# Designed miniproteins, single chains, continued (2): the designs that were tried, part 21

Each design is a single chain, and the fold is of that chain. pLDDT is the mean over its residues in the fold that is shown.

## One batch from the design tools (miniprotein)

Design m4700
Fold by ESMFold2-Fast:
Structure m4700 (fold): chain A 79 residues (1-79)
Amino acid sequence: MTRGEIIARGLELLSEVAKLPPSPEVERAKEHIWEGIVALLRGDDAAASEHFREAARALEKAGHHELAERARELADQAA
């Protein structure tokens, strides 16, 4: 997956997460998805991967397993 494709999928994921009922875990996931996108724009693939992994953990804890899997895929592709 190209950097541009990861950014595009990250923005799509952020949009879907933003539609969820607000919770501390959902807000944490949104913050980490955005920081992952910003890291990719800076060329910091390691930071992007770490942020997407934290987003996946937050989404999993919130019970959003499919969205957590999407965040984990972005983390793996950014690494």
Scores: mean pLDDT 88

Design m4701
Fold by ESMFold2-Fast:
Structure m4701 (fold): chain A 75 residues (1-75)
Amino acid sequence: KDEILEKLAREFLNKLLEIMAKGQTVSPEIIGKIYRESLKKAHSHGISDSQFVSSLSKVTGVPESVLRKTLRESL
């Protein structure tokens, strides 16, 4: 349960880091695309949006409220 959540959160971060490593700016559109792909994978494991955002908060140290606002603006 927790291992899957952490892996999905790490995969999300790794995708963002790869984009930044290539010298590209991470736009809201790119964040939205990666988030949608991550949610699809999370849902296939029975993980809700709220559980995924909670896991991202734990992995990144960013508050859930900030993540929810950023992801909502990216959709």
Scores: mean pLDDT 74

Design m4702
Fold by ESMFold2-Fast:
Structure m4702 (fold): chain A 90 residues (1-90)
Amino acid sequence: RRLSDEEIAEAIKDVSIAVSRTVLKNKGASHLIPKVEEAETLRIEGLLTGDKEKLEKAAKLYEEAAREAERNGEDPSLVEDLRKLAEETA
């Protein structure tokens, strides 16, 4: 039978967090994992519930992660991807 919005959110969050964690570790940006994990959780919840405040908080966290990556001289493609996620989430 149909999954609830909460069950769908949990499944999507688990997969998204696992993927982001792997990508960030492979790029040597493991210090960004907590911030990106929080941003992805808020984004998925905000998209499913239409909660603009959650989407705005997620966008801010992605932007902060992008700024930290840029300051640390991380891969430019990672900085661009994080900024794009912030813009698409806002």
Scores: mean pLDDT 79

Design m4703
Fold by ESMFold2-Fast:
Structure m4703 (fold): chain A 94 residues (1-94)
Amino acid sequence: SARELLEKALEAARNGDLEKARQYVLQAYQLKEQLDIESVELALEIAEAAARHGDLDVLRLSKELILAGGKQNPEHVNFFIGRVLRVIGLELDL
């Protein structure tokens, strides 16, 4: 599932394995129709971990995944916009 892939991506990102984190986020992006509020909170945590390691690639992929989640869940658009803006703030600080 997208959630299981994002949980693996978060573990990899926190351990500094940004290559594995990137691979898991890309796999989750192929399942973007499964993205919900919980998946997007995981994507934000992945972005925060990537930012701590200075990894712009994983941070930007996490932002794209949050944007995809917003498109799949239009009733929660304000929630997804808030998470995207937080990731943009992290990107600008890199």
Scores: mean pLDDT 82

Design m4704
Fold by ESMFold2-Fast:
Structure m4704 (fold): chain A 80 residues (1-80)
Amino acid sequence: DEERLRELEERAREGDGEAQVELALLYAKQGKSEEALRWAEEARRLGNERGGLEAQAVAYDAAGKSKEAFEAILELAELQ
């Protein structure tokens, strides 16, 4: 749903961690791995480091990039 994606995209840009994770997951579910990963990285850029890492790990996992997914998970686990 394009409307849904645009809404989450806007909320993610505003720093909504839940929207950032959901947006990345929805793109990944649609096979749009590049968009999913881009939005996960954008979340971190907007100051939501923890949320962005979570979204990035989920996006990588859904995209079948196990190495990158594990690296993101490890980085997230080391955050306090």
Scores: mean pLDDT 76

Design m4705
Fold by ESMFold2-Fast:
Structure m4705 (fold): chain A 84 residues (1-84)
Amino acid sequence: MMEVEREKIEAGVAGGDALSEGIKLSRAGQGDLAQKQGQAVNDYFTEKSMEALKSKDDKEALEIMKEAKEYLLAQKKALQDLLS
């Protein structure tokens, strides 16, 4: 349980960071792309959090949140690289 909560918090932080990078994209005149990416990040995090919550196996829930964290960290990096 505690490890699942930790991964969920870290995934949320990564998602928030990706959204912050999306704001920079919006300021660069890519508002439509920023909105689409922001919606995708929010939807993905919400779906994965709900999937983990519905899991009856703590190990499965942990893997779901770990994968969500890695994906959101990759999204953050992709947006940072795009803006570099």
Scores: mean pLDDT 77

Design m4706
Fold by ESMFold2-Fast:
Structure m4706 (fold): chain A 74 residues (1-74)
Amino acid sequence: VAALIDGSILLALGLILAHLATKFSDAALAAAATALLDAAIALYEAALPDLSPAQQAAALANIAAAQALIAALS
């Protein structure tokens, strides 16, 4: 459960930094957002085997959202 919570916190921070990077065209914020989103993906992937089907679906959706943001920042 800790990995799911930590993944969600890192995803939220990554989303905030991605928004700020886009708004201010800041490469350092984009790099920081990418690092946080990558860390969030790793934590969600680590949590997946121990999650219920509903939690797995939510985690996979969050992984997909993080991957899409990383691609958009590239």
Scores: mean pLDDT 80

Design m4707
Fold by ESMFold2-Fast:
Structure m4707 (fold): chain A 70 residues (1-70)
Amino acid sequence: SALDSIPAELRPHVLNMGLLDTGSSLLDAATVAAVRTLDRARMRRAHEIVRERGQAGEPIDGAELLALLA
């Protein structure tokens, strides 16, 4: 699966961001490639932003997520 191509240490962040639980294609090939090269600090930062935007009723889209991961 796409999750299996993500480093194990980053999978909880991917799941908590809802990338696999949403009906949207946020976990596309570009997002998978970006996540695979991230360190924990950058992934944590992206996760925090996604969480805060979701709680504010302003959910992040795939293009903005890719910008955060770049």
Scores: mean pLDDT 67

Design m4708
Fold by ESMFold2-Fast:
Structure m4708 (fold): chain A 68 residues (1-68)
Amino acid sequence: STQDVVRRIVSETMDRIDEAVKKGASRDELLKIVDEAAERLLAAGVPQDVVDRIRRSLESRVQDLLEK
């Protein structure tokens, strides 16, 4: 289902963000991971409004992790 695809991509993306932060990735590198996740969601047929909401959530996670 679309819901299962969303959950998988989001979970994988959060793990990638966490690993990249531990390796000292820049904000730009972390936002690139978010961009790649958004493209994967769109390619999987997830509606634009849902992708935009997920993108915002992932960007908030990046901000929180960089603020320590």
Scores: mean pLDDT 85

Design m4709
Fold by ESMFold2-Fast:
Structure m4709 (fold): chain A 87 residues (1-87)
Amino acid sequence: SEEEQKALEKMKEALEKGDYVEAVRIGLDYLIKHPEKAPLELNQLMLEAIDKITDKERAQKIIDEALKRNPSLKDHPIVKKLIEKIK
């Protein structure tokens, strides 16, 4: 979809700039709106971003916001990896 492609493009731009927390925020925003339809490319970009996160405080804030907007994301495999990374 156009929304999917736009999310992927924004995530790639954030990754190129080294803003891994922003890349994850964009991915989480997409998953909040489409929790049961995560494209493979989105999962791959999120995993790359998660691995490179160093700003754990900023990452925790975006996770808390995402889980308030969609609590079911806590059970999503990518979100579980993100939570484990920032512990």
Scores: mean pLDDT 85

Design m4710
Fold by ESMFold2-Fast:
Structure m4710 (fold): chain A 73 residues (1-73)
Amino acid sequence: VAPLSIEEAFQAAKEIQDAALAVPGVTDVRVEPVKAGQTLAVEIVAESEEARERALEVAREIADKHGLELEVL
């Protein structure tokens, strides 16, 4: 997959952060473009493992749509 512009990577990161934070039970989400915008590093803090897994699924779906890799911290 061709690398996106860094600007598009930041836009994708914002989409993931907003969508994951909207998952009930998620308390904090950090998303940062790394590796020149080819990968998004994601850290999700949730009140339950189920909420964390749901937020991670949403993050993966958005990253896949933008052709980006997701690195879970």
Scores: mean pLDDT 78

Design m4711
Fold by ESMFold2-Fast:
Structure m4711 (fold): chain A 81 residues (1-81)
Amino acid sequence: SAEERFRAALAKLSPEQQALARELAEVARKLVEATMAGDKETAREYGRRLSELLERARATLSTEQVTLLHQQIISIAGEAQ
């Protein structure tokens, strides 16, 4: 599964990269939550934070790791719909 692949990919990351991946997943969840609640200001803030974290991830993670992380974010967004 995508979740199993993400977990396996995380195990190969440094502690700092693992923390970044976890923060990305948390911010993605908060963004979806704020969007579903109609809180436009909070959604905008989390959207900017997510973009900043994704930019950092692209600089520090491999393309494959970024793809798996992006798939997890999409999965989180899909669960909220």
Scores: mean pLDDT 74

Design m4712
Fold by ESMFold2-Fast:
Parts: structure tokens; sequence; C-alpha cells
Structure m4712 (fold): chain A 68 residues (1-68)
């Protein structure tokens, strides 16, 4: 599972609906790329190889950028 996929899943779980119903797929991808860059993470990396809190921190930063 990529970091992108893990963050998308985490946001979907928190929202209780597919995150793409709340924001466009383009805007979501852009926000994930910006958040990943800020935290020094490759969004195409395997999320299972990251520290457990990293996906949560990325999801929080993405939610902030998207106004969620």
Amino acid sequence: MTVYEAVRLHLTDRAGVPITELVSEEELRKAIEEAAKELGVDPNADANQLPGETVGRLADLVAEKLGL
C-alpha cells in the first residue's frame, strides 16, 4: 500500500464516506503531495515501512490543507 493509498483510506475512514465525495481527486492528490513533501515522505513509498504515526500525521496535515 502506497503512502497516497494509506492517507486516502485514513481520511475516508475518518469522514465515514469516500473522501472523493468531499474533495476532487486532483485536489486530494495535490494536498497529499504537498503534505508528504513537508514531512519528507515519498507519497509512492510503501506505507507499511513508515513509522506508524506518519500516516496519521499526513492525514491530519492533508485535512488541514483541504479545510476538513
Scores: mean pLDDT 81

Design m4713
Fold by ESMFold2-Fast:
Structure m4713 (fold): chain A 97 residues (1-97)
Amino acid sequence: DKVLEVEILGTYALMLLALAKNALKQGKFDEAVEITRLAKKVVEELGKLSGNDELAKKAIETLDQASKAAREGNYEEALKLIDEAGKLISEMVEKAR
């Protein structure tokens, strides 16, 4: 079931974003960047399954900006961008129903 697969991958991506936010709050920016990179791969697969390439691309670009902010020590901006990406991922899951 495509809907079930999208829901599972979406949930996994959101869990990864929660872990990345926790790493940022602890000052572990390298760990947050690595988790964000894994989340990007999950979002890419989610885009293929959901058929919403535009929303997937936007989420990936937002996560790239979050990784850049984290590397520059801008943790507040990185947290906001991760939350924005999470909203896009949730929208992809809802539209796949």
Scores: mean pLDDT 86

Design m4714
Fold by ESMFold2-Fast:
Structure m4714 (fold): chain A 55 residues (1-55)
Amino acid sequence: TVYVATITLDVDGKKRALAGTGPTPEEALAAARARVEELASQQPITVLDERVVAL
């Protein structure tokens, strides 16, 4: 089973979505969060929503 995590965030007043995938919900979310952390290290962001779906 593959899981997809989607994190919706605000970057300088613009809505963006970052996704991560993994064999578990926790790994999919961790992958998405790692991408958010990388972006947050470069500019301020606000996390609006986190979702995980099984494919």
Scores: mean pLDDT 81

Design m4715
Fold by ESMFold2-Fast:
Structure m4715 (fold): chain A 66 residues (1-66)
Amino acid sequence: AASVAGTAHSAQELVEAVNGSGLSYPLFLVYAQGKSKLKGATLKNEQEVKELASKLSYPVQYSLSE
């Protein structure tokens, strides 16, 4: 499966990374906020990405897959 990983320093940067990934919904996001444990989320559309991104503390390390 195709995957994209990186670090986002803001909600806008995370949304842009998802939109620029070329991956199709639904997406699976694995992320860590600072030194916290990895969390997973299934994202069905861009609205869910924006809602999740607005709730996170940055920087965020992420891995995104279909």
Scores: mean pLDDT 80

Design m4716
Fold by ESMFold2-Fast:
Structure m4716 (fold): chain A 66 residues (1-66)
Amino acid sequence: MTEEELLQRMRDILLEGGASEEEADAAVAGLLAGDDSPLIRLLLEGKISVEQAQEIGKLLKELKAL
């Protein structure tokens, strides 16, 4: 996967979970900046599952390996 494909896949998972486009964009931007607070907030609000958060973590690890 390219960097752009990994970023889009993370965004798609958040949107599938029920996050808004703004919430998905904020969560991805936060993860890139080393701030997982927006992602944790979505988990606490029940907008994403633990399994979705784990998949996003795997994609972030792949992105950091590029």
Scores: mean pLDDT 82

Design m4717
Fold by ESMFold2-Fast:
Structure m4717 (fold): chain A 79 residues (1-79)
Amino acid sequence: SAAAAEEAARRRALEFGRRAVEAEVWIRETVPAEEQRAALAEAHALLRAGVDPLDEAQRKEARERVEEELARELAALAA
């Protein structure tokens, strides 16, 4: 059905976005500044090809960094 196809597309888009943000945070925290643009382009290319640029351990660390960054941003907004 159209509704099932729409829901599947929405889930894929949200998953892609989540993995892209996690990869971006990981790269920003671990890759030298001069290499970050190339690393981001590679990570996005892998994600578009359906390949995860991060292993499970790296993804866990990236999620923890995203949570820390979000908490810091929320604290700044409250100040």
Scores: mean pLDDT 81

Design m4718
Fold by ESMFold2-Fast:
Structure m4718 (fold): chain A 64 residues (1-64)
Amino acid sequence: SPELERKLRELIATYDKQLTEEINKLKEENKNAPKSEQQELIMKVTAEKSRELAAGIARARAES
C-alpha cells in the first residue's frame, strides 16, 4: 500500500541518519585506534542498526 511505502521510507531515512551519526561518533572516539578495530566497531553498529531496521519493517508490514 502507499501508506506502507511511506512508513518504510521514513524508517529507512531515520535509521540511515542514526547509523551515520553513530559511525561518525565512533570514528572520532576511536581515531587513534588501529584501522582494524575501527572497522570492527563500524561493522558491529551497522549489524545492530540493520537488525533494528528489519524489526521495524516487519512491524510496519504487520500493522498495515
Scores: mean pLDDT 85

Design m4719
Fold by ESMFold2-Fast:
Structure m4719 (fold): chain A 95 residues (1-95)
Amino acid sequence: SSLEEKAREVVEKLVEEENLSEEQKELLFKLADKAVEELKKVENVSDEDKLKYLEFLLLTAVEMLKNTNNDFEVVEKIVEVLIEGILYMLKVENS
């Protein structure tokens, strides 16, 4: 989908701009895929706004990787909680 393609472009841009490793890139693609799958379940939210939430999640993941000295397990768990929280918020506010 358009959202999936744009999500891939956001990850690739962040990998280049932040000089991320292959392992960090793999984590960002994994998190982006999870976020896109969950955001697609939300109706009445534009793809533009969904992309903004995705960008926020990925930027947060990059910052946490830097601050945790690449603790991939902690970053993945925290971002998954943030995805669930955003999904809950969007479903409540747009229901």
Scores: mean pLDDT 84

Design m4720
Fold by ESMFold2-Fast:
Structure m4720 (fold): chain A 115 residues (1-115)
Amino acid sequence: ASEAEVTAAQIVLNAINSTLSEDEPSQELFQAHLQAAKAAAGVTATTEEILEGAYQYVVSKKEEAIANAPSAEEYVARRLQLIGLREDYEAILRGITNPVTLRSHLRTIHTELSR
């Protein structure tokens, strides 16, 4: 992963941790925490660029595991996991109004960033 991708991953992870620590997590709180994490990191990149960087960080971490898949079924499964994860990032970029749905997408992204 590039330095920019590592920084983006840290920004997103910090924003998710702050949002999930709220009594009432919301898209507005996530956006506020994301802006605070960007400011703390001294980064001027857009929200879209930060989310893409965090996604590419996960892709780079999984490239070796995908390449070393022991079967065709496992290779397909690992590729589908990355496609599903991109949908989680795209959903939070578009904005999620339901708190249960938001929490679900944020937890999925947090789990993959923390591996």
Scores: mean pLDDT 83

Design m4721
Fold by ESMFold2-Fast:
Structure m4721 (fold): chain A 84 residues (1-84)
Amino acid sequence: TLEKAREELKKLKKEAKDAYKRGVDAIKNGDILSAIGSILRLIGIQLDVERIKEEVPELKEEADKVLKEIDEYIDELMELMKTA
């Protein structure tokens, strides 16, 4: 259902933010392997959002916004790791 897909997208958005926060914390603690793990998790969440976008066109705009947030999270973590 459309409502179920929308709730899944909200859950993925929350999971992406949680993964980003964990990645930032890992970098602050010098745990680069955990930071890499957070990036891999963000990529996995990105694939799940892409699937929703493909299968539920009504959510394309909402999914595109979440994908942009995930791209920004990945870019930020990559940038922080370069200076660690």
Scores: mean pLDDT 88

Design m4722
Fold by ESMFold2-Fast:
Formats: sequence, C-alpha cells, structure tokens
Structure m4722 (fold): chain A 87 residues (1-87)
Amino acid sequence: DVEKQKEGIENALEDARRLELPEEIIELLEKARENLETDPELAEKLLFEAVARALRELARRLNTPEARAYLARLDAELARRAAEAAA
C-alpha cells in the first residue's frame, strides 16, 4: 500500500526534523517519498540509506546532551499521555 508507505516516510521525516538530523538524511527521506509511485526500487534504496545514516548519527549522539534532552521530552510526553488515560 503506497499510501501506508508514504505515511510511514512522513512520520520518519517528522522524527528526523525533531531530532535535528543532518539535512542530507531529511533530503533522502523526501526523495524516497517522491519516488514511491514512479520508482519503488529507488524509493526503497533511498529509505534504507536514510535509515542507516540516521542510526549512525544517533549512535554518534548516544551520550550528547541534545539526544538526552530529546529522550527526556519524549518520556515526559509518554508520561503525560499515561496520566491523561488514568484520569
């Protein structure tokens, strides 16, 4: 389902922007989204490359203050949602 794959890439783009990943990775994700219907094989290759680069970048940031701050904010958002569900 191309629509479902497009949604997945759009979610990945949002996460990449929130994590302030390098523009090169964001560009790869955007190109993957653009090519989903016209060249699915190229789209898959671009998506794989973007994911691989994102994993390497996040590994480099593993102990950085920025990565820890993002994870702390995510944990706070999850805790807030859990509290709202319990109320």
Scores: mean pLDDT 76

Design m4723
Fold by ESMFold2-Fast:
Structure m4723 (fold): chain A 89 residues (1-89)
Amino acid sequence: KEDLIKGLKYLSEKNLLLAKKYFEKAIDKDPNNGLAWKYLADIYHLAGEEEKAREYHEKALKLGYEEEPLAKSVEELQERAKKELEKIK
């Protein structure tokens, strides 16, 4: 949970590198954390790593998280992360 929250916080600040690191830590501790897989897919997609984006998106879907199109921009991903942080509080 803490690593997921840190990842979302860094996304809200447009720090994709630190966000990626914390989402990777979240799935390392809990491979069933579909939100972390979902946000990693968005990060890989925005980085142009489409194969990784596809794999991670598929894992998030299999874990039962709602299907949402991959973010088309860093700004869109930032807004998604801000909304997710509001739900946690």
Scores: mean pLDDT 80

Design m4724
Fold by ESMFold2-Fast:
Structure m4724 (fold): chain A 69 residues (1-69)
Amino acid sequence: SERLELLKQKVKNEKGEEILVSEAVRDLAVEYMKTHGSLGEMAKKLGKSVEELMDELLEKTVEEIKKRE
């Protein structure tokens, strides 16, 4: 799966440390939950599934990492 390969890739964080993309996505999801409540509540408010919301978080994480380089 293209997503599984992407999640296994390594990227540099804000501190210059190499981390897995999967770790960056998890960290972003945790921040998202802290600011917007649970993923289920946010998905319901946006009229989306939790899977669709998770897909958007993955895409945003990849875009933010690319912008930091």
Scores: mean pLDDT 67

Design m4725
Fold by ESMFold2-Fast:
Structure m4725 (fold): chain A 78 residues (1-78)
Amino acid sequence: MAEAEAAGRAAAAGDVEAAAEHLARALRAAGATGEEGQRAAGAGVALGSQRAGADAAGAAATADALVELAREGRLTTE
């Protein structure tokens, strides 16, 4: 969960590369590559975004975007 929260904070700061890297670490730490792991990662990202000062709607949108990148297997730094 700590890595997923870090991903949310990085995304709220506009650092998409750091957000993707933290999300990849969160998924590996959870040992989950399926829907359950993606839900847990999304919740952590939303929590991290809220802690960084994002409102609930913004946090949810950020979590959805990062989870979609993970689903597509596109967790590469650009």
Scores: mean pLDDT 63

Design m4726
Fold by ESMFold2-Fast:
Structure m4726 (fold): chain A 72 residues (1-72)
Amino acid sequence: SPLEKRFRELIEEADRIFEKMREKPEVMKKYMPKVVEEIKRGIESIRNGDEEGFEKSLKELEKLIKEMKEAV
């Protein structure tokens, strides 16, 4: 689905940002657990057919990626 493709793209973008932030361990420590939590929630929402939960996880993941880009 288009949303599942978007979710994968967001995960890949977060991965690239963390690789670039390797020299800023405090930023990684702050954001990595939050990104992992939202990915887990998104996967669980897909598994349970929870469209509202999945959309919420996508929005939170997009917000976290935006915040991480600003923290560079």
Scores: mean pLDDT 82

Design m4727
Fold by ESMFold2-Fast:
Structure m4727 (fold): chain A 81 residues (1-81)
Amino acid sequence: MKLPSLEDALYTALKAALALSTDNRDFGGKPLTPEEFRERLKKLQEEAKKLGIDVKIEQRDGITTVTATSVKGKTVSASAE
């Protein structure tokens, strides 16, 4: 049961995706272009995929939800306003 790299990768991907989503919350009216967000999201998903992690980010009504799922089926989620 020693898979610290995979479990640590799950939490690392979760934190990175949450931070990316926080940058895209338009605080102070700063525009983040949809194309820039898309590019950063794809890069994050690609890096996570190399670690065996699938990352999903969903924004709904000012709430950001991040879900990270390992190739072994372990899932972790976090939400932020």
Scores: mean pLDDT 67

Design m4728
Fold by ESMFold2-Fast:
Structure m4728 (fold): chain A 92 residues (1-92)
Amino acid sequence: SVEELLVKAVEAIENKDYEKAKEYLKKALEEAEEPSLILQAASLLGHIALKENNIELLKEVLEIVKEAVEKYPDDKAMQTAYEEMKAILENA
C-alpha cells in the first residue's frame, strides 16, 4: 500500500494536483517502515513544498527526515537528504 500511495502521488504531481499529492505522500510517510520509501516520500513532499514556497511544509519534511536519520543512523542517503534540506531552510 505504501508503493501504491507513492504511485498515486507521482500521478497527482504529473497532473499538477499538489493537494492530492501531499495527501498521498503524508499517508505513505505514516505507513512507511523502509528507509528508501521514507526518503522517496519525503523527497517528493519537499519538492512540492519548494514549488509552493511553503516553508511550514518544508520544516515538517525536515522534521520527518531528522526522525528517520535517528531511526536509521547508518543510512547515508537519509543523512545527506537531511543536510541538504537543512541547508535550503537556513538559506531561505
Scores: mean pLDDT 85

Design m4729
Fold by ESMFold2-Fast:
Structure m4729 (fold): chain A 69 residues (1-69)
Amino acid sequence: SIASELGIKAGLMARDELIKRGEPITYSRLVELAKEYVRKLAKEKGVELSDEEIELGARIGAGYALFSL
């Protein structure tokens, strides 16, 4: 789905941001940042996502980013 596609991109962006800042890479922090990136990416693509879709996408993306290290 578009939510999972944007979620994966957002998760990778969140991971890169934490690395850039020298912050620890934790699942909870990845989810928090990935939610913001999902909202931003959805807005840029003109896609409307529910809060549930944003959360699910962020969780998927955070997991992907954490386990693709």
Scores: mean pLDDT 86

Design m4730
Fold by ESMFold2-Fast:
Structure m4730 (fold): chain A 74 residues (1-74)
Amino acid sequence: SPAERALLERMLAALRARYAEVGDRLTPEQRAEVRRLIAEIERIVAAPVISPAQRQRFLDAVARINAILAGRPP
């Protein structure tokens, strides 16, 4: 739905802002993984239709990014 897409787009924007704020404090490996996960969720949001499986992959990637940015193990 348009409302779901808007929510996912807001979540992506918030993650980009947080990564910009704290990214320099991460290891090179953590920065590479966050960039990879951001690229993955950007592709999901750019898709014409977001399936339930793609929405779940988005949420899983968001959780992983948040864990890395908070310094929590996977």
Scores: mean pLDDT 83

Design m4731
Fold by ESMFold2-Fast:
Structure m4731 (fold): chain A 82 residues (1-82)
Amino acid sequence: SAELLEFIREMAKLFGRKLSDEELERIARLVEEEARRLGLPDEALPKVAGEVLLRLPSGPASDEEIRRIVRESALAVKRRLE
């Protein structure tokens, strides 16, 4: 969603993360896909996105590493909710 993408963009700026628009859009899409797969409510999307941004390395990350971080972040949020 546009709201999730904007939230991720604002949080990335706050944390000093240098992410391209393409990387931000990819993270938003992967967060939405993984949350849907795990049955997480829409209200959990910002929590998953925040967890992803906290877990991302300071340098460039591979596509595989980003997917892994998104999966681990979504599971961590799910465990805290239930």
Scores: mean pLDDT 82

Design m4732
Fold by ESMFold2-Fast:
Structure m4732 (fold): chain A 73 residues (1-73)
Amino acid sequence: SVEEKIAEMEELLARLPSMSLDEQEEALLRMTRIEQELLAAKAPKDVIRRAVLIEASATAQLLLAKLKERLAK
């Protein structure tokens, strides 16, 4: 269901800080796929907005983690 897809994205976002960079990239790809599925299913705008915000948060966390790794070298 639409609700289950949003719940999956929220669970991925919550686990992101404990993931490796590779796992975070895989999680983000999964989030992007879920967002595309929600758009194809014509989910309500509020649901789409929530999915976009979750994906944006995950993207920001990944970019910051990559930056920290590069600065450590």
Scores: mean pLDDT 85

Design m4733
Fold by ESMFold2-Fast:
Structure m4733 (fold): chain A 72 residues (1-72)
Amino acid sequence: MSKEELRRQAEEDIRAARELLERSRTVEQLVAAAILAVGGLFLGERAGDEELIREAEEVLEEVLRKMREAEA
């Protein structure tokens, strides 16, 4: 996988995670969003794209916040 392919896949995974997170109503959907965001973070780090890393981290923080709220 080329650096450009890594960047493109990271962008797609982060976008999918963000969309799923926004529509999430169950813990299972939050877990799925987290998995996509972790994938995007990993690929973004391998691509060396600081913006994609930041976006993936923001999605993960939001997932963790919503999971904590679901426990309450």
Scores: mean pLDDT 81

Design m4734
Fold by ESMFold2-Fast:
Structure m4734 (fold): chain A 72 residues (1-72)
Amino acid sequence: SELDALRRFLELAIKGLEEELAAETDPVRQAMLRRVIALLRELLADPSLSPAEARARLRAVQAEVAAEYAAA
């Protein structure tokens, strides 16, 4: 289902970001990665998560992270 595919995507994204965090030495980038991981885990843990709401929240997180990286 679409929701199962979304949960699988979130699990893989969290895994990849945790691996990136483990290799990261810059404390500013570590803080950014931890924040993104926490937000993705919150989405994955939400029992009321709809695909539409998850997409909206993921887009918001993506925009925020992109803005922070552009400012750094």
Scores: mean pLDDT 79

Design m4735
Fold by ESMFold2-Fast:
Structure m4735 (fold): chain A 117 residues (1-117)
Amino acid sequence: MEKRRILIESLRNGEVTDESIEAIVEFAKELAPQLTDEQLEEIRKAIKEMVEKDPDLAPVVILLEGADSEEELRAMLARLQATLDAGGNKLYKAIPVRDEEGRYRALVVVGVRVPAP
């Protein structure tokens, strides 16, 4: 939570450095250690795409938990997408993952609208 807030504040002017992107990717790996190098690259690409297309949005990664099935996870992602859209935010990428117990989770890359300075 704290690391995410600091990254959002540092990106208020829409300036995203390679170092900032790598910090977010590292945080994603901390949230979901099961992520493959290929999935981490998908996260990196999603963040870069967001910065280029929606410079008023700050990149944030979240771990979506609590789904007992793939269908429930998809329903949770749809509800998250609707909530984000209603707030002027945007869901850029969702990567489904399973933990060591086989529970359904997703790592989500979202753009959060921050006020102009």
Scores: mean pLDDT 73

